Designed miniproteins, single chains. Designs and how they scored, part 41

Each design is a single chain, and the fold is of that chain. pLDDT is the mean over its residues in the fold that is shown.

## One batch from the design tools (miniprotein)

Design m1397
Fold by ESMFold2-Fast:
Structure m1397 (fold): chain A 62 residues (1-62)
Amino acid sequence: LPPDPPDRVDRDNPLAVEAARAMREAGVEVLVLTEDSPITDEELRTMIEGARAAIAAREAEA
């Protein structure tokens, strides 16, 4: 590829799906975002980490 193409929402899409899945598994109602809305990878990673931590805590307590 010549120059690096701009990574905007296209790159964020798979992370948004993963975040929504993790939150859903934690028992939180969420919508998978595949919109034009700008969102950072860091925000999505934070959501995923938080949801996973909640799931792990619940499983450990079970």
Scores: mean pLDDT 58

Design m1398
Fold by ESMFold2-Fast:
Structure m1398 (fold): chain A 96 residues (1-96)
Amino acid sequence: VEELAERALKAARDGNEEEVSKLTDQLIEALYSEDPEVRIIAAEALGRVATLTDNKELIEKILDAVSKVGNESEDLDVVIAATIGMIAAAVNLKNL
């Protein structure tokens, strides 16, 4: 998941919309991993992608995904990571 996160962040910085969209979908799937560490890394990566992309649809998709995980997870670290991602996505969306 760390390599996936790094690839998504690079694609977002490079403005590669096709790559960032695909990698964002894979990171959203990683939010539902059985491993809490994978879920934390995915939530943090999604929040960072949301600050780097100008694609409103992707930002809204990220916001929806991390919001759902933040509401459903009983793991405090996952909830914190998801909440930070939600704030990052919402702030960028407001500035678009």
Scores: mean pLDDT 77

Design m1399
Fold by ESMFold2-Fast:
Structure m1399 (fold): chain A 58 residues (1-58)
Amino acid sequence: SASVLGGRLGEEAARRLGADDDGVTKGGAYGSILGGQGGIEGAVRGGELGMRHGAKQS
């Protein structure tokens, strides 16, 4: 459950940071992993990482 919630929070964090669709998807993946380990803080960091990855590829 923490991983699922982390994925959703990572997607939302990436979207709010202005990520494209790829960045939002990656934010969800990173948020799921980091949210499972670090809760809300981990999920938000996952979103930031997803945004950076998406932006570089767009």
Scores: mean pLDDT 71

Design m1400
Fold by ESMFold2-Fast:
Structure m1400 (fold): chain A 61 residues (1-61)
Amino acid sequence: SPVEELRERLRAVVEEGKAQGLSRDELNARIMRVVNEFLKEHPDLPLEEVGRVVQEVFNEA
């Protein structure tokens, strides 16, 4: 599903950011960029589900 694709993309961003030693603010900026680009591709995606996925991935980090 698009929601699971978003989760996998965000996990990849978090892991790469950690490997590069990014600050939390830099990591947040990259996550928000990926979310915004994904929402352009999937405009009908429920924002509540998107927010939940973002929170889940960020809490796993």
Scores: mean pLDDT 81

Design m1401
Fold by ESMFold2-Fast:
Parts: C-alpha cells; structure tokens; sequence
Structure m1401 (fold): chain A 100 residues (1-100)
C-alpha cells in the first residue's frame, strides 16, 4: 500500500491513545518510561487503513520491555479492550525474553 500523510485529527487521536496505553500499562503494574504513538494511513486495494502504532517503553516484573500495540483509528477500542491489548503484548514480550 501507499502511505498517506495523516491529518491533524489522526495525529491527535494517536496522541490520546498513547496516553491511554500508558495508563493501561501502569494499571497492570508496569512502570512507564516513555510512550509514543504514530498514526499510519495506508491506501490499500481494500481501501484506506488508518492505524495508530503505539510504542510503550516500560519496566515490568523486573524487565525493561518495548511493547507495540496497533489500534484501528476507525474502530477505537474501549478502555477495557485497550488494557487487554497492552496486557497481551506485555505477556508476549515476557515470553519472548524467556526463550533462550
């Protein structure tokens, strides 16, 4: 697909999602070190896809992790769903760190 320039509204949505993801991580017991979100708008054969790529750098269960969560800007998750996505991403990163 072809990347398009995100609108100011899409940038603002991504920034809000970054704040919510950081809060969700802290509610799960992580210490958030940094958070960022980048809106990505891609024209595909099936239409325009709008996603916020949220990156959270954190310390969780004694490990420093970088967790990525993709969020559909046209179908925003509830706070509970976002917390589930962050939890699943944290568990996946912890498992990856345990493999030798």
Amino acid sequence: GTELEPTPEEIAQAEELAREAARAAEELGARVLSVSATPVVVETEDGVVKEARVTVELEYKGQRLTVGVGVDLDNLPSPEELRRLVREALEAELEAQREK
Scores: mean pLDDT 80

Design m1402
Fold by ESMFold2-Fast:
Structure m1402 (fold): chain A 71 residues (1-71)
Amino acid sequence: MEELEKELEELEPRALAVYLALVEAGRHDDAQAIADLMREAKEALEAGDEEKAREYIERLKQAIDAATAAL
């Protein structure tokens, strides 16, 4: 659990930077997807659901990479 919390903390500034870039590019649906994945990952960690937390963190990483490639 603590490892997943640390991984999410390290992803947070990257997710924010990509979110802001997507908003500036007018890609609001993609920006919302990043925000939703970040929220879902945080909620899973708070609930102690390690499997869901790992899934959402992995999906968030993939979404950040895909958005970065599309910008």
Scores: mean pLDDT 84

Design m1403
Fold by ESMFold2-Fast:
Structure m1403 (fold): chain A 97 residues (1-97)
Amino acid sequence: VAKFISNIESSKEFQKLKSETTAENAREVLLDGEVNAGLADIMYAVGMPNDIVLSKYKEALIKYLAVLSVPNLPSSLRQRAEKELSVTVSRLQSVLS
């Protein structure tokens, strides 16, 4: 899990989204992350291949980490992003086990 998170943080996808995420658009980015995590949960529940499930969790993690990188993020959005990140990391750990 730690290497997976580290690989995401060093990715070009994350760096680009981090540079484009602001306090004004953070809610939309968070919602996109929640959609990807929800899709991954459904895919996992119906027995889709782990590589496809992991790709959707990765998309969710990239978005949550980008939101959390915003310096002046409203506390309600920060708490929501931290909660969703924690849940998604736990799900990802289960899939990787």
Scores: mean pLDDT 82

Design m1404
Fold by ESMFold2-Fast:
Structure m1404 (fold): chain A 55 residues (1-55)
Amino acid sequence: SSGKKALERVAKAAGVSKEFAAKLLLDPRFGSNRQLAEALGVSQSTVSTARRYVR
């Protein structure tokens, strides 16, 4: 899926805006795709794709 769709999935899973989800993805405390994926109940590929999209 596109990075935008991945970001939307992360935002939905976290219950936050896409803007706030982008902050979570850029937060060094959540540098592990596995850690964040497990915390949010989404796939690691979704986190990885969203992270690449937000940069």
Scores: mean pLDDT 81

Design m1405
Fold by ESMFold2-Fast:
Structure m1405 (fold): chain A 82 residues (1-82)
Amino acid sequence: SAMEEAYKRELRELMSKIGLSYGPELEEALAAGDEERVRELEKRTVEEAKAAIREYAARHPEARPVAEEAIERLDRELAEAE
């Protein structure tokens, strides 16, 4: 539905905004070969994204299924990153 696609778009934009805010720190860690710092930043980015998604779902209860899917995807991606 158009509403479901709107929620997916808004959540993608929210996640992108959070990811971009960690961009400079992540680039520095990658350039330094600091794998531990990269993992810490990835975990923090995911936790902030999940918190923001949950807050969005609290304001838009109809978006809960889309929000749950987004959180599950983030958890899987973090697990794959090691």
Scores: mean pLDDT 84

Design m1406
Fold by ESMFold2-Fast:
Structure m1406 (fold): chain A 70 residues (1-70)
Amino acid sequence: DEELRKLAEEIGKVGKMSEEETEKLIEAIKNKDLDTLENLIVRAVITNKLSDEEIKKLEELFKKIKELVE
């Protein structure tokens, strides 16, 4: 789904993820693997030293993906 891909790309941008990491994110969403999705986001927060504002944006985007995936 293009909408899910756009949300994953936005998470990748906010999380400062590589294209490879963003593709893994898309795969996790496609498989409804919310645990893997959450783990990828947590790794980005730690590895890329994200600010509180960036973390809040990631939480909002993750919530939207959960609502779309169920």
Scores: mean pLDDT 80

Design m1407
Fold by ESMFold2-Fast:
Order: C-alpha cells, then sequence, then structure tokens
Structure m1407 (fold): chain A 106 residues (1-106)
C-alpha cells in the first residue's frame, strides 16, 4: 500500500543521508546527492497523489525540489556541511509527509 511505499522511501532516504555524512569522495557525494534528490521528489509526488490536503502537499513537494537543488549545488561545490544540512532537511520533510499519510489513513 501507499503507507508501506512511503515507509520504504523514508528508510532509503535515511540510509542515503547516513552515506552522505560518511562520504569522503567528491564523485560519490555527487552520486548520493542525485539519488537522494530523485528519491525525495518521488516521495513528494507519491504523497501529493494520495493526500486530500493538496495545497500542503504542493508546498512540501516544492520544498523538497528546492532542497534537492541546494543539495546538488553543495555537492558540486564540495561543501559537505551544506550537503549534509540539505540532506537532513530532506529527511525531516519526508518524515512529515509520512506522518501526515499515517494520520490520513488511520
Amino acid sequence: GVLEEMERLRERIRRLVERIRRSTDPAELRRLAEELGETAIRAGLLYLSVTEDVPRAVGLTLRLIGLAEDLLLAAEKGDKAAAVAAAEEILRTVEEMLRRTREELA
């Protein structure tokens, strides 16, 4: 179901954030940033497709797009601190989407 898929995406994002924190290779950091951005956007689109609170889902999805862009820019500049900060904020945003999905389906 949708909740199970959202939980799987959140867990994948959590692992990607941990890998970004540990990465010391600029090329790996860029690949992880791209994968995290793609996974986060997928989570936002999934949430938008099932929620009745469309304005909130649009706002959170736009936030994820902006954070994914910030993450990619930080990775390209080699700014690990900025990349970690953006990645952690992506995780928090997806966790909010998951919490709201649980509340709507309860």
Scores: mean pLDDT 88

Design m1408
Fold by ESMFold2-Fast:
Parts: structure tokens; sequence; C-alpha cells
Structure m1408 (fold): chain A 80 residues (1-80)
């Protein structure tokens, strides 16, 4: 999978906010699809972080990665 672009990182952040706002409205299937998408997104984000040479931008990307991991954990807890 290709690395995430800066625009895609912003879009992912907006989508996770929408997902978290709709947790009680998501079906088990939608929760599983969201988890799968977020795990795929983390793999792509890890590639973006690995290619980033600016330490400030790298720190921002790592903070985004931590937020995505927390969202995945919340969604996985809903599936159990």
Amino acid sequence: MPPLTVEEVQAVSEETVRLMGRLDQLSREELQEAVNWLKETLERLDKTIAEETDPERKADLEATRDRLEAVIRTLEERLE
C-alpha cells in the first residue's frame, strides 16, 4: 500500500471524529469494517512516518498514529 499523503492524513483524522461521534449507531459489521480500514490506514501512516525527515512533522504524524490506535482499541472493545 502507498504511504498516506498530507491530505489523506487530514481526511483520516476527520473520518475518525465522525466514526467516534456515531459509535452507538454503527452495526457490528460497520465496526469491523472501520477496524479493518483503520489498521490498513495505520500501515500506510507508518510508511509516511518512516519517509518523513522533518522532526516536527514526524512528531505530529506520530501523535496522529497514537490517536488512531486509541480509536481502534475503542472500536475493538465495542466488538467484544
Scores: mean pLDDT 83

Design m1409
Fold by ESMFold2-Fast:
Structure m1409 (fold): chain A 78 residues (1-78)
Amino acid sequence: MEKQEEAEIANARAAGEELLRLHRAGEDVTPYSRRVYDAFRADKTVTPEALEILAEAAEEVGDRETAERFRRLAEERR
């Protein structure tokens, strides 16, 4: 159980790092943020902790709308 949760958290962190990389490169992060959100929204097994990591990354890159969507999704799954 914990091993799967850790792998999922690692995947969320990797997606967050990709958002930060795109932002630092001056690319539009919104299309990528939306794809990540849609993928995680469709997977009902994704934990609130993984969604919160993605919300923080989205907020850091200035995509506050997607960050709020991730936070709401995490709250719904608690």
Scores: mean pLDDT 76

Design m1410
Fold by ESMFold2-Fast:
Structure m1410 (fold): chain A 123 residues (1-123)
Amino acid sequence: RKTILQTLKAIAAQINAKFKQLINALKNKDFEKVKEIMKEIEKLVQRYVLMVRQAADTEEDPAKQAQLNALIDQAIDIFSQIKKLVDEAIKNPSKLEELLKQVEELWKQFQAVVDQILAVLAS
């Protein structure tokens, strides 16, 4: 558990750092950098998802297993929404200001779900 928790915390920290870079690139309208950072975030999120699902599969408590799977599904859904908004911002730069606020709000929701996953794994 400790090794998995430490690794998941490290991946979450990397996602958060990359997301701050993403917001700065969006504000600067550096869409090539935005695309590059999004690919990096997507790989980190995929790794995070696989590790949480592996932890769920080895969980002997069915209630905790169901909770972990529900939380990771929420995280995937939120990230999918972020990807769509970022793609829309690249296609329609005139909407950047309004889309950026939505991306920042979804990121806060993503962080809250990640914190809940870590709390379940620590229990």
Scores: mean pLDDT 88

Design m1411
Fold by ESMFold2-Fast:
Structure m1411 (fold): chain A 79 residues (1-79)
Amino acid sequence: HMEERVKKAKELDPKSYEVAKEIGRRLRELGTELSAAIAYENLKKGNPVAEDLMKRLGITEEEAKKAYENWKKREEEVK
């Protein structure tokens, strides 16, 4: 319930609301990169869904590859 948590933060206090906004922004950024990374990973496996996903994201194979590499680096840094 990500949207519900953001709405709830607005009601608790202004500082909590700002934190929730930052989380939402980060989640959108990470979601875009993750979607591109998943598309590239599936493209390497020969999954036909990968091409459709890349088309819907409006990205090229090179852009998807960069997102995949960035996602892998972030995975290592977060651990």
Scores: mean pLDDT 67

Design m1412
Fold by ESMFold2-Fast:
Structure m1412 (fold): chain A 108 residues (1-108)
Amino acid sequence: MDDEAGLRFAARLAELIAEKSKDPQAAEDARRAAELFRELAERGAARAVGLLDLSDAEAARRLGVSPETVRRAKEAVRLLVKATSALAEEDEEALREAIIEAQKAEGL
């Protein structure tokens, strides 16, 4: 997978989770994740998502981005995981549909 395609897939998945979630908190977490993944894709910062186990300063140094960009990448992943878990508990079929729709939209 192209790294940028991965960020676009994550943003689309988050958007679909927000639309399908009946829990207002899960929907909000998903919308915020979608915004963050779109910003990361525009900045070409896909690799920041792959360095979650490093400190913000170390990951930023390796990628040539700011520590704030790394922090945003970590937050985007955290919010997407929370929203995905909430939708899975509410409606597993809606989550499955969101994943399939996101994959089709991004050609995956």
Scores: mean pLDDT 75

Design m1413
Fold by ESMFold2-Fast:
Structure m1413 (fold): chain A 86 residues (1-86)
Amino acid sequence: SQDVQRLIQQIDNADQRIREVARTESPVSALLNTGAIDTLMTMQYWVFLKTHEDQVDASLLQELRARLDALRDLSDAIMAEAERQR
């Protein structure tokens, strides 16, 4: 449970940094970073579920899923912005 809360915080921190880079530098720069982070977080999520699904509260798992979905949506939005600039 504490590990899931740390993952949620880690995802939130990544989300904030990506948004700041996109706003301050460029969508293309953020896109490269977003793709790698999304892939790693997705893999980390599945590994965690297989290892600790019997010990994690359903509400915490739902929160983690929501944060990963939000990060994926952010990645998609940045990709769309980068495409619009081409």
Scores: mean pLDDT 70

Design m1414
Fold by ESMFold2-Fast:
Structure m1414 (fold): chain A 99 residues (1-99)
Amino acid sequence: MLEKLREKFKDDPEFLATIDEMEKLKDNPQALEDYLAEKIREASFQPDAVERLAKLLVLAHAFGVTGKASLTYAFFGTIRGVLAEASVRAAKLAEELGL
């Protein structure tokens, strides 16, 4: 699963670095959740927030931390529309990757 993400986004060094860090944290669920939450916070303030958040939501699914999506939506209530659009894009990306 992660191999398909690495191939699709091979020209996105920031995203590849995020995958690498999450793989290092995979055996520590709390550290993985904290890292992903910080990445989601950072992404929310970027001009390409929808695209960045879509990629991070697919990573959350791939690493099995999907239960934190509800907390993310609650935390980013003010950007609910952005997260909703990112979720739609993440679903399409997951279908393209066979996730």
Scores: mean pLDDT 73

Design m1415
Fold by ESMFold2-Fast:
Structure m1415 (fold): chain A 103 residues (1-103)
Amino acid sequence: EEEARKYLEKGKEAFKNKDFDTAISYYEKAIELAEPGSEIYVEAKVNLARAYFAKGEYEKAFELLQEVIKEDPTNKKARATLLYLFLDLIMQGKEKEAIKLLR
């Protein structure tokens, strides 16, 4: 868990620097090292989805968030993130693309 948290924090730092490829690599490492379903595991997956979205990889971002929601339907962070990213796409005029991503 400490090693997973270390990679999660490195991923967040890379994301702040807009180094999304490095952020993705660190988040994937955090997910690999974290216990499935743990707080660190969920946070790493949600942040990985945000990084994919920032790169324009919308399908990957939504698939990750939907996976988290399927594993824990009550997860408010994943649901809130999915809604936020969905609304962002709608505001960008990508409504038809956004609707397809929820299937």
Scores: mean pLDDT 83

Design m1416
Fold by ESMFold2-Fast:
Structure m1416 (fold): chain A 62 residues (1-62)
Amino acid sequence: SKEEKVEIARKVAEGVIKEASEEEIEEAIEFLRKQVEQSTDPATIEAYEVAIKILEEALKKR
């Protein structure tokens, strides 16, 4: 389901924040933005957008 995909994306992003450097988080954001541009599935796009937002908010706090 869409909700399940979004929750998985959220948990993955939270895991990245715990272990990744600021540079690695920036690289992850760029990678996910590229995936959004290449994706046609609305549920997948929403999941990527949620992950991007979480990663960007973590960067803002560093």
Scores: mean pLDDT 81

Design m1417
Fold by ESMFold2-Fast:
Structure m1417 (fold): chain A 65 residues (1-65)
Amino acid sequence: MVVRLENPLAEVEDDEELRKIGAEIAVGRAKNAGADEIIVKSSPASAKAIEEAAKKLGIKVTVEE
């Protein structure tokens, strides 16, 4: 199953610690929904946080502009 996330960390983008926590929560929710792949559209910093969280759970990430 593919899960699409658009600006998932917009409210916490400027805080590095909250961005990391938010990414782990967002990716965890996607995995619980049965995600094998996440497509993320966000800023580079938020996309990187999502990729790092997804890598820990073995989920493929595709970043869109």
Scores: mean pLDDT 79

Design m1418
Fold by ESMFold2-Fast:
Structure m1418 (fold): chain A 89 residues (1-89)
Amino acid sequence: MKKEYKEKGEELEKKGKEKEEQGNYVEAGDLYSLSGLYYKLSGDNEKASEYFKKGSEMYEKSGNLEGSKSLMSLAYKLAGDEEKAKKAA
């Protein structure tokens, strides 16, 4: 159910923050990207975009430029769809 996806997203968000504070940017990026995926599955596109962006920042800090690009692309697509909807109105 959507509520279970939100709860899982919050758990992964907290773990990602712990890894970021430890300087483990690879694991922080993985955890934030999974958090973003669960927020997307819950229908929370704003939180999904936020955590894909955070995951991208973590991957950039770890030298994983391809992973960083992929997550920023996902965050941008979520934001870009809303901008297209506003232009159509």
Scores: mean pLDDT 78

Design m1419
Fold by ESMFold2-Fast:
Structure m1419 (fold): chain A 84 residues (1-84)
Amino acid sequence: KPSPEELELEQRVALLAAQAAVFELALERGKELDIEEIKKALKEAEEALEEARRLGPRAEEIARYAEEVVERLKKILEEAEARK
């Protein structure tokens, strides 16, 4: 059974993944994105990844999910900055 720490971390990563999906949809629709909001989400995702890695093998799946979210947010930031 997952610990409360694992569940909270998984929820944080899931919320960041949802935010990344909203940013991706906005980019597809040609909407302007706030670069500072993307940077904030990326920082929070990187912090969640570091926490998952610190928990070790028990959080390996959460760490993989966080790595995916970090990569998505980095691509979003690159595209948003390129549109300036």
Scores: mean pLDDT 85

Design m1420
Fold by ESMFold2-Fast:
Structure m1420 (fold): chain A 104 residues (1-104)
Amino acid sequence: TAKAEAALEVTKESILQVIADMVAQGASVDEILARVEFIMQSTINYLVKKYGITPAQAAKLRALSKEFLAQVGDLYEQGLPVSDLLAGVEEILEEWKKKALEVI
């Protein structure tokens, strides 16, 4: 639905901003991943409560979130310049959003 898509877009924008801010502050990868996981779990809980997504759909979204976190961790370990890191995160997050929309 258009409302669920809007919620996922807001989540994408929030995650990108949080990662940019935390990287600028010198936060560890573990701190960044923990914060992003919290945002993703909050979004899934919101979709369950407001849009009535099923337990099976919620489980698939959690699996996609785990996949995203692993990909971001791998990208961070490459030691890329901040601009390239953020561009890579945005690409991975756009793919996460596309897959999430196929679940709901």
Scores: mean pLDDT 85

Design m1421
Fold by ESMFold2-Fast:
Structure m1421 (fold): chain A 79 residues (1-79)
Amino acid sequence: KEAIRQKAEEEIAALPEEFEKAKEAVRAFAETLIETGSLDEGVAAAAQKMNDLGLSPEAIEAAKKALGKVADTALKLKE
């Protein structure tokens, strides 16, 4: 759990300040993934947050890349 949170915080910190809304999407992904253990539910939560906050295409792309890195960390922990 802590490794997933740590990776999410690292990716959030790496996002530019212009993408504050993308940071919220990454947080929603990580928290849902930790709570449910489901990548599909995490992705759904992130997508909902992106929709609710009205992210630009560039912010969505940045969020997706950050989500992929957090997801990779979570998958390695399940192995």
Scores: mean pLDDT 77

Design m1422
Fold by ESMFold2-Fast:
Structure m1422 (fold): chain A 68 residues (1-68)
Amino acid sequence: GMSARARETVRRVLLAYAAMADYSHSPPRLPLSQRELGEVLGLSQRAVSRAIRTLQAEGRLDAAGRLL
């Protein structure tokens, strides 16, 4: 199972996507790279990448990183 810290990281990445996504696209896209998102959140690119993969597996992001 996922640790509480890993779950909180996934939650923070999801909330950042929802807050910063470009809603003029359908589905909405984030105008930041995974590296830039990591810089904004104070997370490593690896931590952001893992959180995004978790969100994709949960059906919250698509394969292109767009918000579902």
Scores: mean pLDDT 80

Design m1423
Fold by ESMFold2-Fast:
Structure m1423 (fold): chain A 86 residues (1-86)
Amino acid sequence: MKTREEILAELTEEQRAWVGMFDVWLKTTSKEEAEKLFLDWLAERYNVTLDPDLTPEEALRKILEVASEEDKLLIQYFALKLGIPL
């Protein structure tokens, strides 16, 4: 798995804007709320229905199956920041 620093270096300008958005969530809300906002945002973006019984790890793995290769790196970066093991 790439480090957070390696992932950041490979991000597009659009993806860097998403990093900024996520950093605001982490600064202005709890870790639990930021995690919920992150999962809800990804589910809407990829049109994925998440079962409420899924763990954050299982939900992210399901999203990763449908995410683009570029977005997979970004998703891994956010998962590392939230402490979600993938």
Scores: mean pLDDT 73

Design m1424
Fold by ESMFold2-Fast:
Parts: structure tokens; C-alpha cells; sequence
Structure m1424 (fold): chain A 70 residues (1-70)
């Protein structure tokens, strides 16, 4: 459905911004990225769609990136 494709586009754009924060040298920015990624995982876990699974996988990669820097 076209609505799910539009939602995925927004989620990808949000993930890109969160990833930029996760790569920041600023500890505060990395903290914001961690909270953002965790929130997106929680929100997407309420949907049993293949698109939500891909968003969860990308958000989990961001969490791993932040954890590497802790």
C-alpha cells in the first residue's frame, strides 16, 4: 500500500538523522540517538509488517553503533 511506502520514507529519513547523531563526537547527541532509536523500535514493534521489521533492523544497527562508543 502507498501509505506504508510513505511511512517507510519518513522512517528512513528519521533513521538517517538519528544515525548522524550517533556518529557525533558529542556525548549528548549520541544519547539522543540512543533514545530515538529505542523509541522507533518500540513504536515499530506494534506493527507486524515486513517494512516495520526493516526499520527495526536499521534502528538496532544504530543502537549497536552507539554501544560501541560507550
Amino acid sequence: SSMLQQQRQRDKQLLERIRELAESEDEFDRGVAMVGAATLITASSKSDSPLSKEIIEEARKILELVEERL
Scores: mean pLDDT 76

Design m1425
Fold by ESMFold2-Fast:
Formats: C-alpha cells, sequence, structure tokens
Structure m1425 (fold): chain A 85 residues (1-85)
C-alpha cells in the first residue's frame, strides 16, 4: 500500500505539470478515501472502513491506468503499482 501511494503522489505531481486534471482528481479521490477508511477504523466501524478501502483501490487503479497511458515517464512505475492492488 505505501509503495502504491508513493507512486500515486508522483503521478499527481506529474498530472499537475502536464495539465491532466482527470488523473489528478482520481489521485486526490483515492487519498480522500484512504483518509475516510482510517477515520472509520478509529471509530470502530470496520464495515465502513472496508467500503472506503474498496473505493480507494478503484480510484487508485483508474488513476494509475490513466497515468500509464498519458505519462510515459511513469508508465513502468504505474504498472508495477497496479500489480500491488
Amino acid sequence: MKEAMDVLSRVEDAAIREGLKEVFDLGVLATLYLAQAAIAKRAGDEEEAKKYEEKMIEAMKKALELAAEKLPELKEEAEKALELL
């Protein structure tokens, strides 16, 4: 997870540089869902935490797939991160 999140952060930085709003928005959404899952876990709501973890993985997969397509410099890292999900 941490390794995939580190790649996602680099994808977000590259998306800003290249003006790729959709890639950036999906990366931010994945990070938001990660935070929501952590909040739910701390509140003892394991079912809600699992739902946010699933949404995080979906958003992260979409961001990484688009990054592999639109950011050639990060293609290998994005594809490796996708294998971790």
Scores: mean pLDDT 84

Design m1426
Fold by ESMFold2-Fast:
Structure m1426 (fold): chain A 64 residues (1-64)
Amino acid sequence: MKYLITASSAVPQTGPEDLALAKGEQVEATDVEELDETVLRFTLADGRVVRVPKSHIASIEELK
């Protein structure tokens, strides 16, 4: 299944497993996991596994 993730604010890449996003940027993921109360892990459509702070996410939409 696909998910569309929209960033609410700019997310800088601070580590090799972090995803850099611009405000309002959208990325597609095949999997979304909550690692803890503050961080999500995405498996992106290209197969990359990345982490993003939940505070920087505006929405996660399941795509049909």
Scores: mean pLDDT 74

Design m1427
Fold by ESMFold2-Fast:
Structure m1427 (fold): chain A 64 residues (1-64)
Amino acid sequence: SKEDVLEYTKELLRLLGETTDRIIAVRQQFRAGKLSEEEAQKRIAEIQEEHKKKVAELKKKYLA
């Protein structure tokens, strides 16, 4: 329905903001010398995979 598409869009935008903030935090830790390049890349990859899973769950919830 139109309502489901609107709610999907709203939750997707919120999730994008949350994921962006998490990636920024990892990059800031790397720049501060608190994480190695490999550790930062691993954490960002984990955040991105979690994001993909959550997007798939939102699609199933609102678009199926």
Scores: mean pLDDT 89

Design m1428
Fold by ESMFold2-Fast:
Structure m1428 (fold): chain A 74 residues (1-74)
Amino acid sequence: MEAKRRAELETLLRSAEEAIARLEADPAPSAEQLAAAMLLVVAAKIELSRLKNPSEELIKRLEELERRARELFA
């Protein structure tokens, strides 16, 4: 169970990281693209909270994503 949830979270984190990176490179991202990226970050945060013993790597990846997202929406 945990291994499957971890794999799902890793996929979600990768998708969020890719979305945020594309937004950071875009001088005029649409509200739709910003909303989609935020939904991915929120979903990753929810999935991380469901893991009993998340790795330090996964926690740091989410923290970095939240930091980058805050900078984009500031």
Scores: mean pLDDT 81

Design m1429
Fold by ESMFold2-Fast:
Structure m1429 (fold): chain A 61 residues (1-61)
Amino acid sequence: SMEEEIEKILEEVKKVLSEEEFEKFKRGVDNLKALGEQENRLDLAIKLLRHELKELKKEAE
């Protein structure tokens, strides 16, 4: 989904920029994508930790 949203943005930008300007923009987007993936991975890690906590609490009951 995040990759699809990035592709949609790139297709729209491609319509308004020259081919060379588009390639420069795309390189910047690659960096933003990498940072976004890192943040999404951290959010997932937090969700997993919350799940582990729930399991421990259930065992304590």
Scores: mean pLDDT 64

Design m1430
Fold by ESMFold2-Fast:
Structure m1430 (fold): chain A 65 residues (1-65)
Amino acid sequence: AAAELEARVRERVKEETGVETVDAGSFYDPATGLTIRVDPKEVTGQNEGFLALAVADAAAELAAR
């Protein structure tokens, strides 16, 4: 299900960067005040890995700021 794919993306981002989700498709870093949003419609079994990497990279850059 799409919710499960989003949960896996969130788990990957948290595991790699420590950034935690604030809702079903958003990550918020209080240190920078920035929010990374993942559109649920874009989360599919075929692009899950790419989406997870993109979100993890963005979250890592956010945390490094």
Scores: mean pLDDT 51

Design m1431
Fold by ESMFold2-Fast:
Structure m1431 (fold): chain A 75 residues (1-75)
Amino acid sequence: MMSEEEKKQMISILDSLLSTAEDEALKLAKEALENEDYEGALKKAEELGILKQVKALMKWVAELLGVEVPEIFLD
């Protein structure tokens, strides 16, 4: 489980990326962290055809910060 501080750091990175490029995967990744609704976010990503992109973003941001993401984002 991610700490509140780790979650806020990931949201901050995603928000910074959104300020430079409008991207639905970035929005869904940020919403998942803000709402702690990971299953709902993945369902929406699958409906939009961007499931792999959302999972890749979550893994990339987590790797940059050295934090653990929920297993649901790991394939």
Scores: mean pLDDT 75

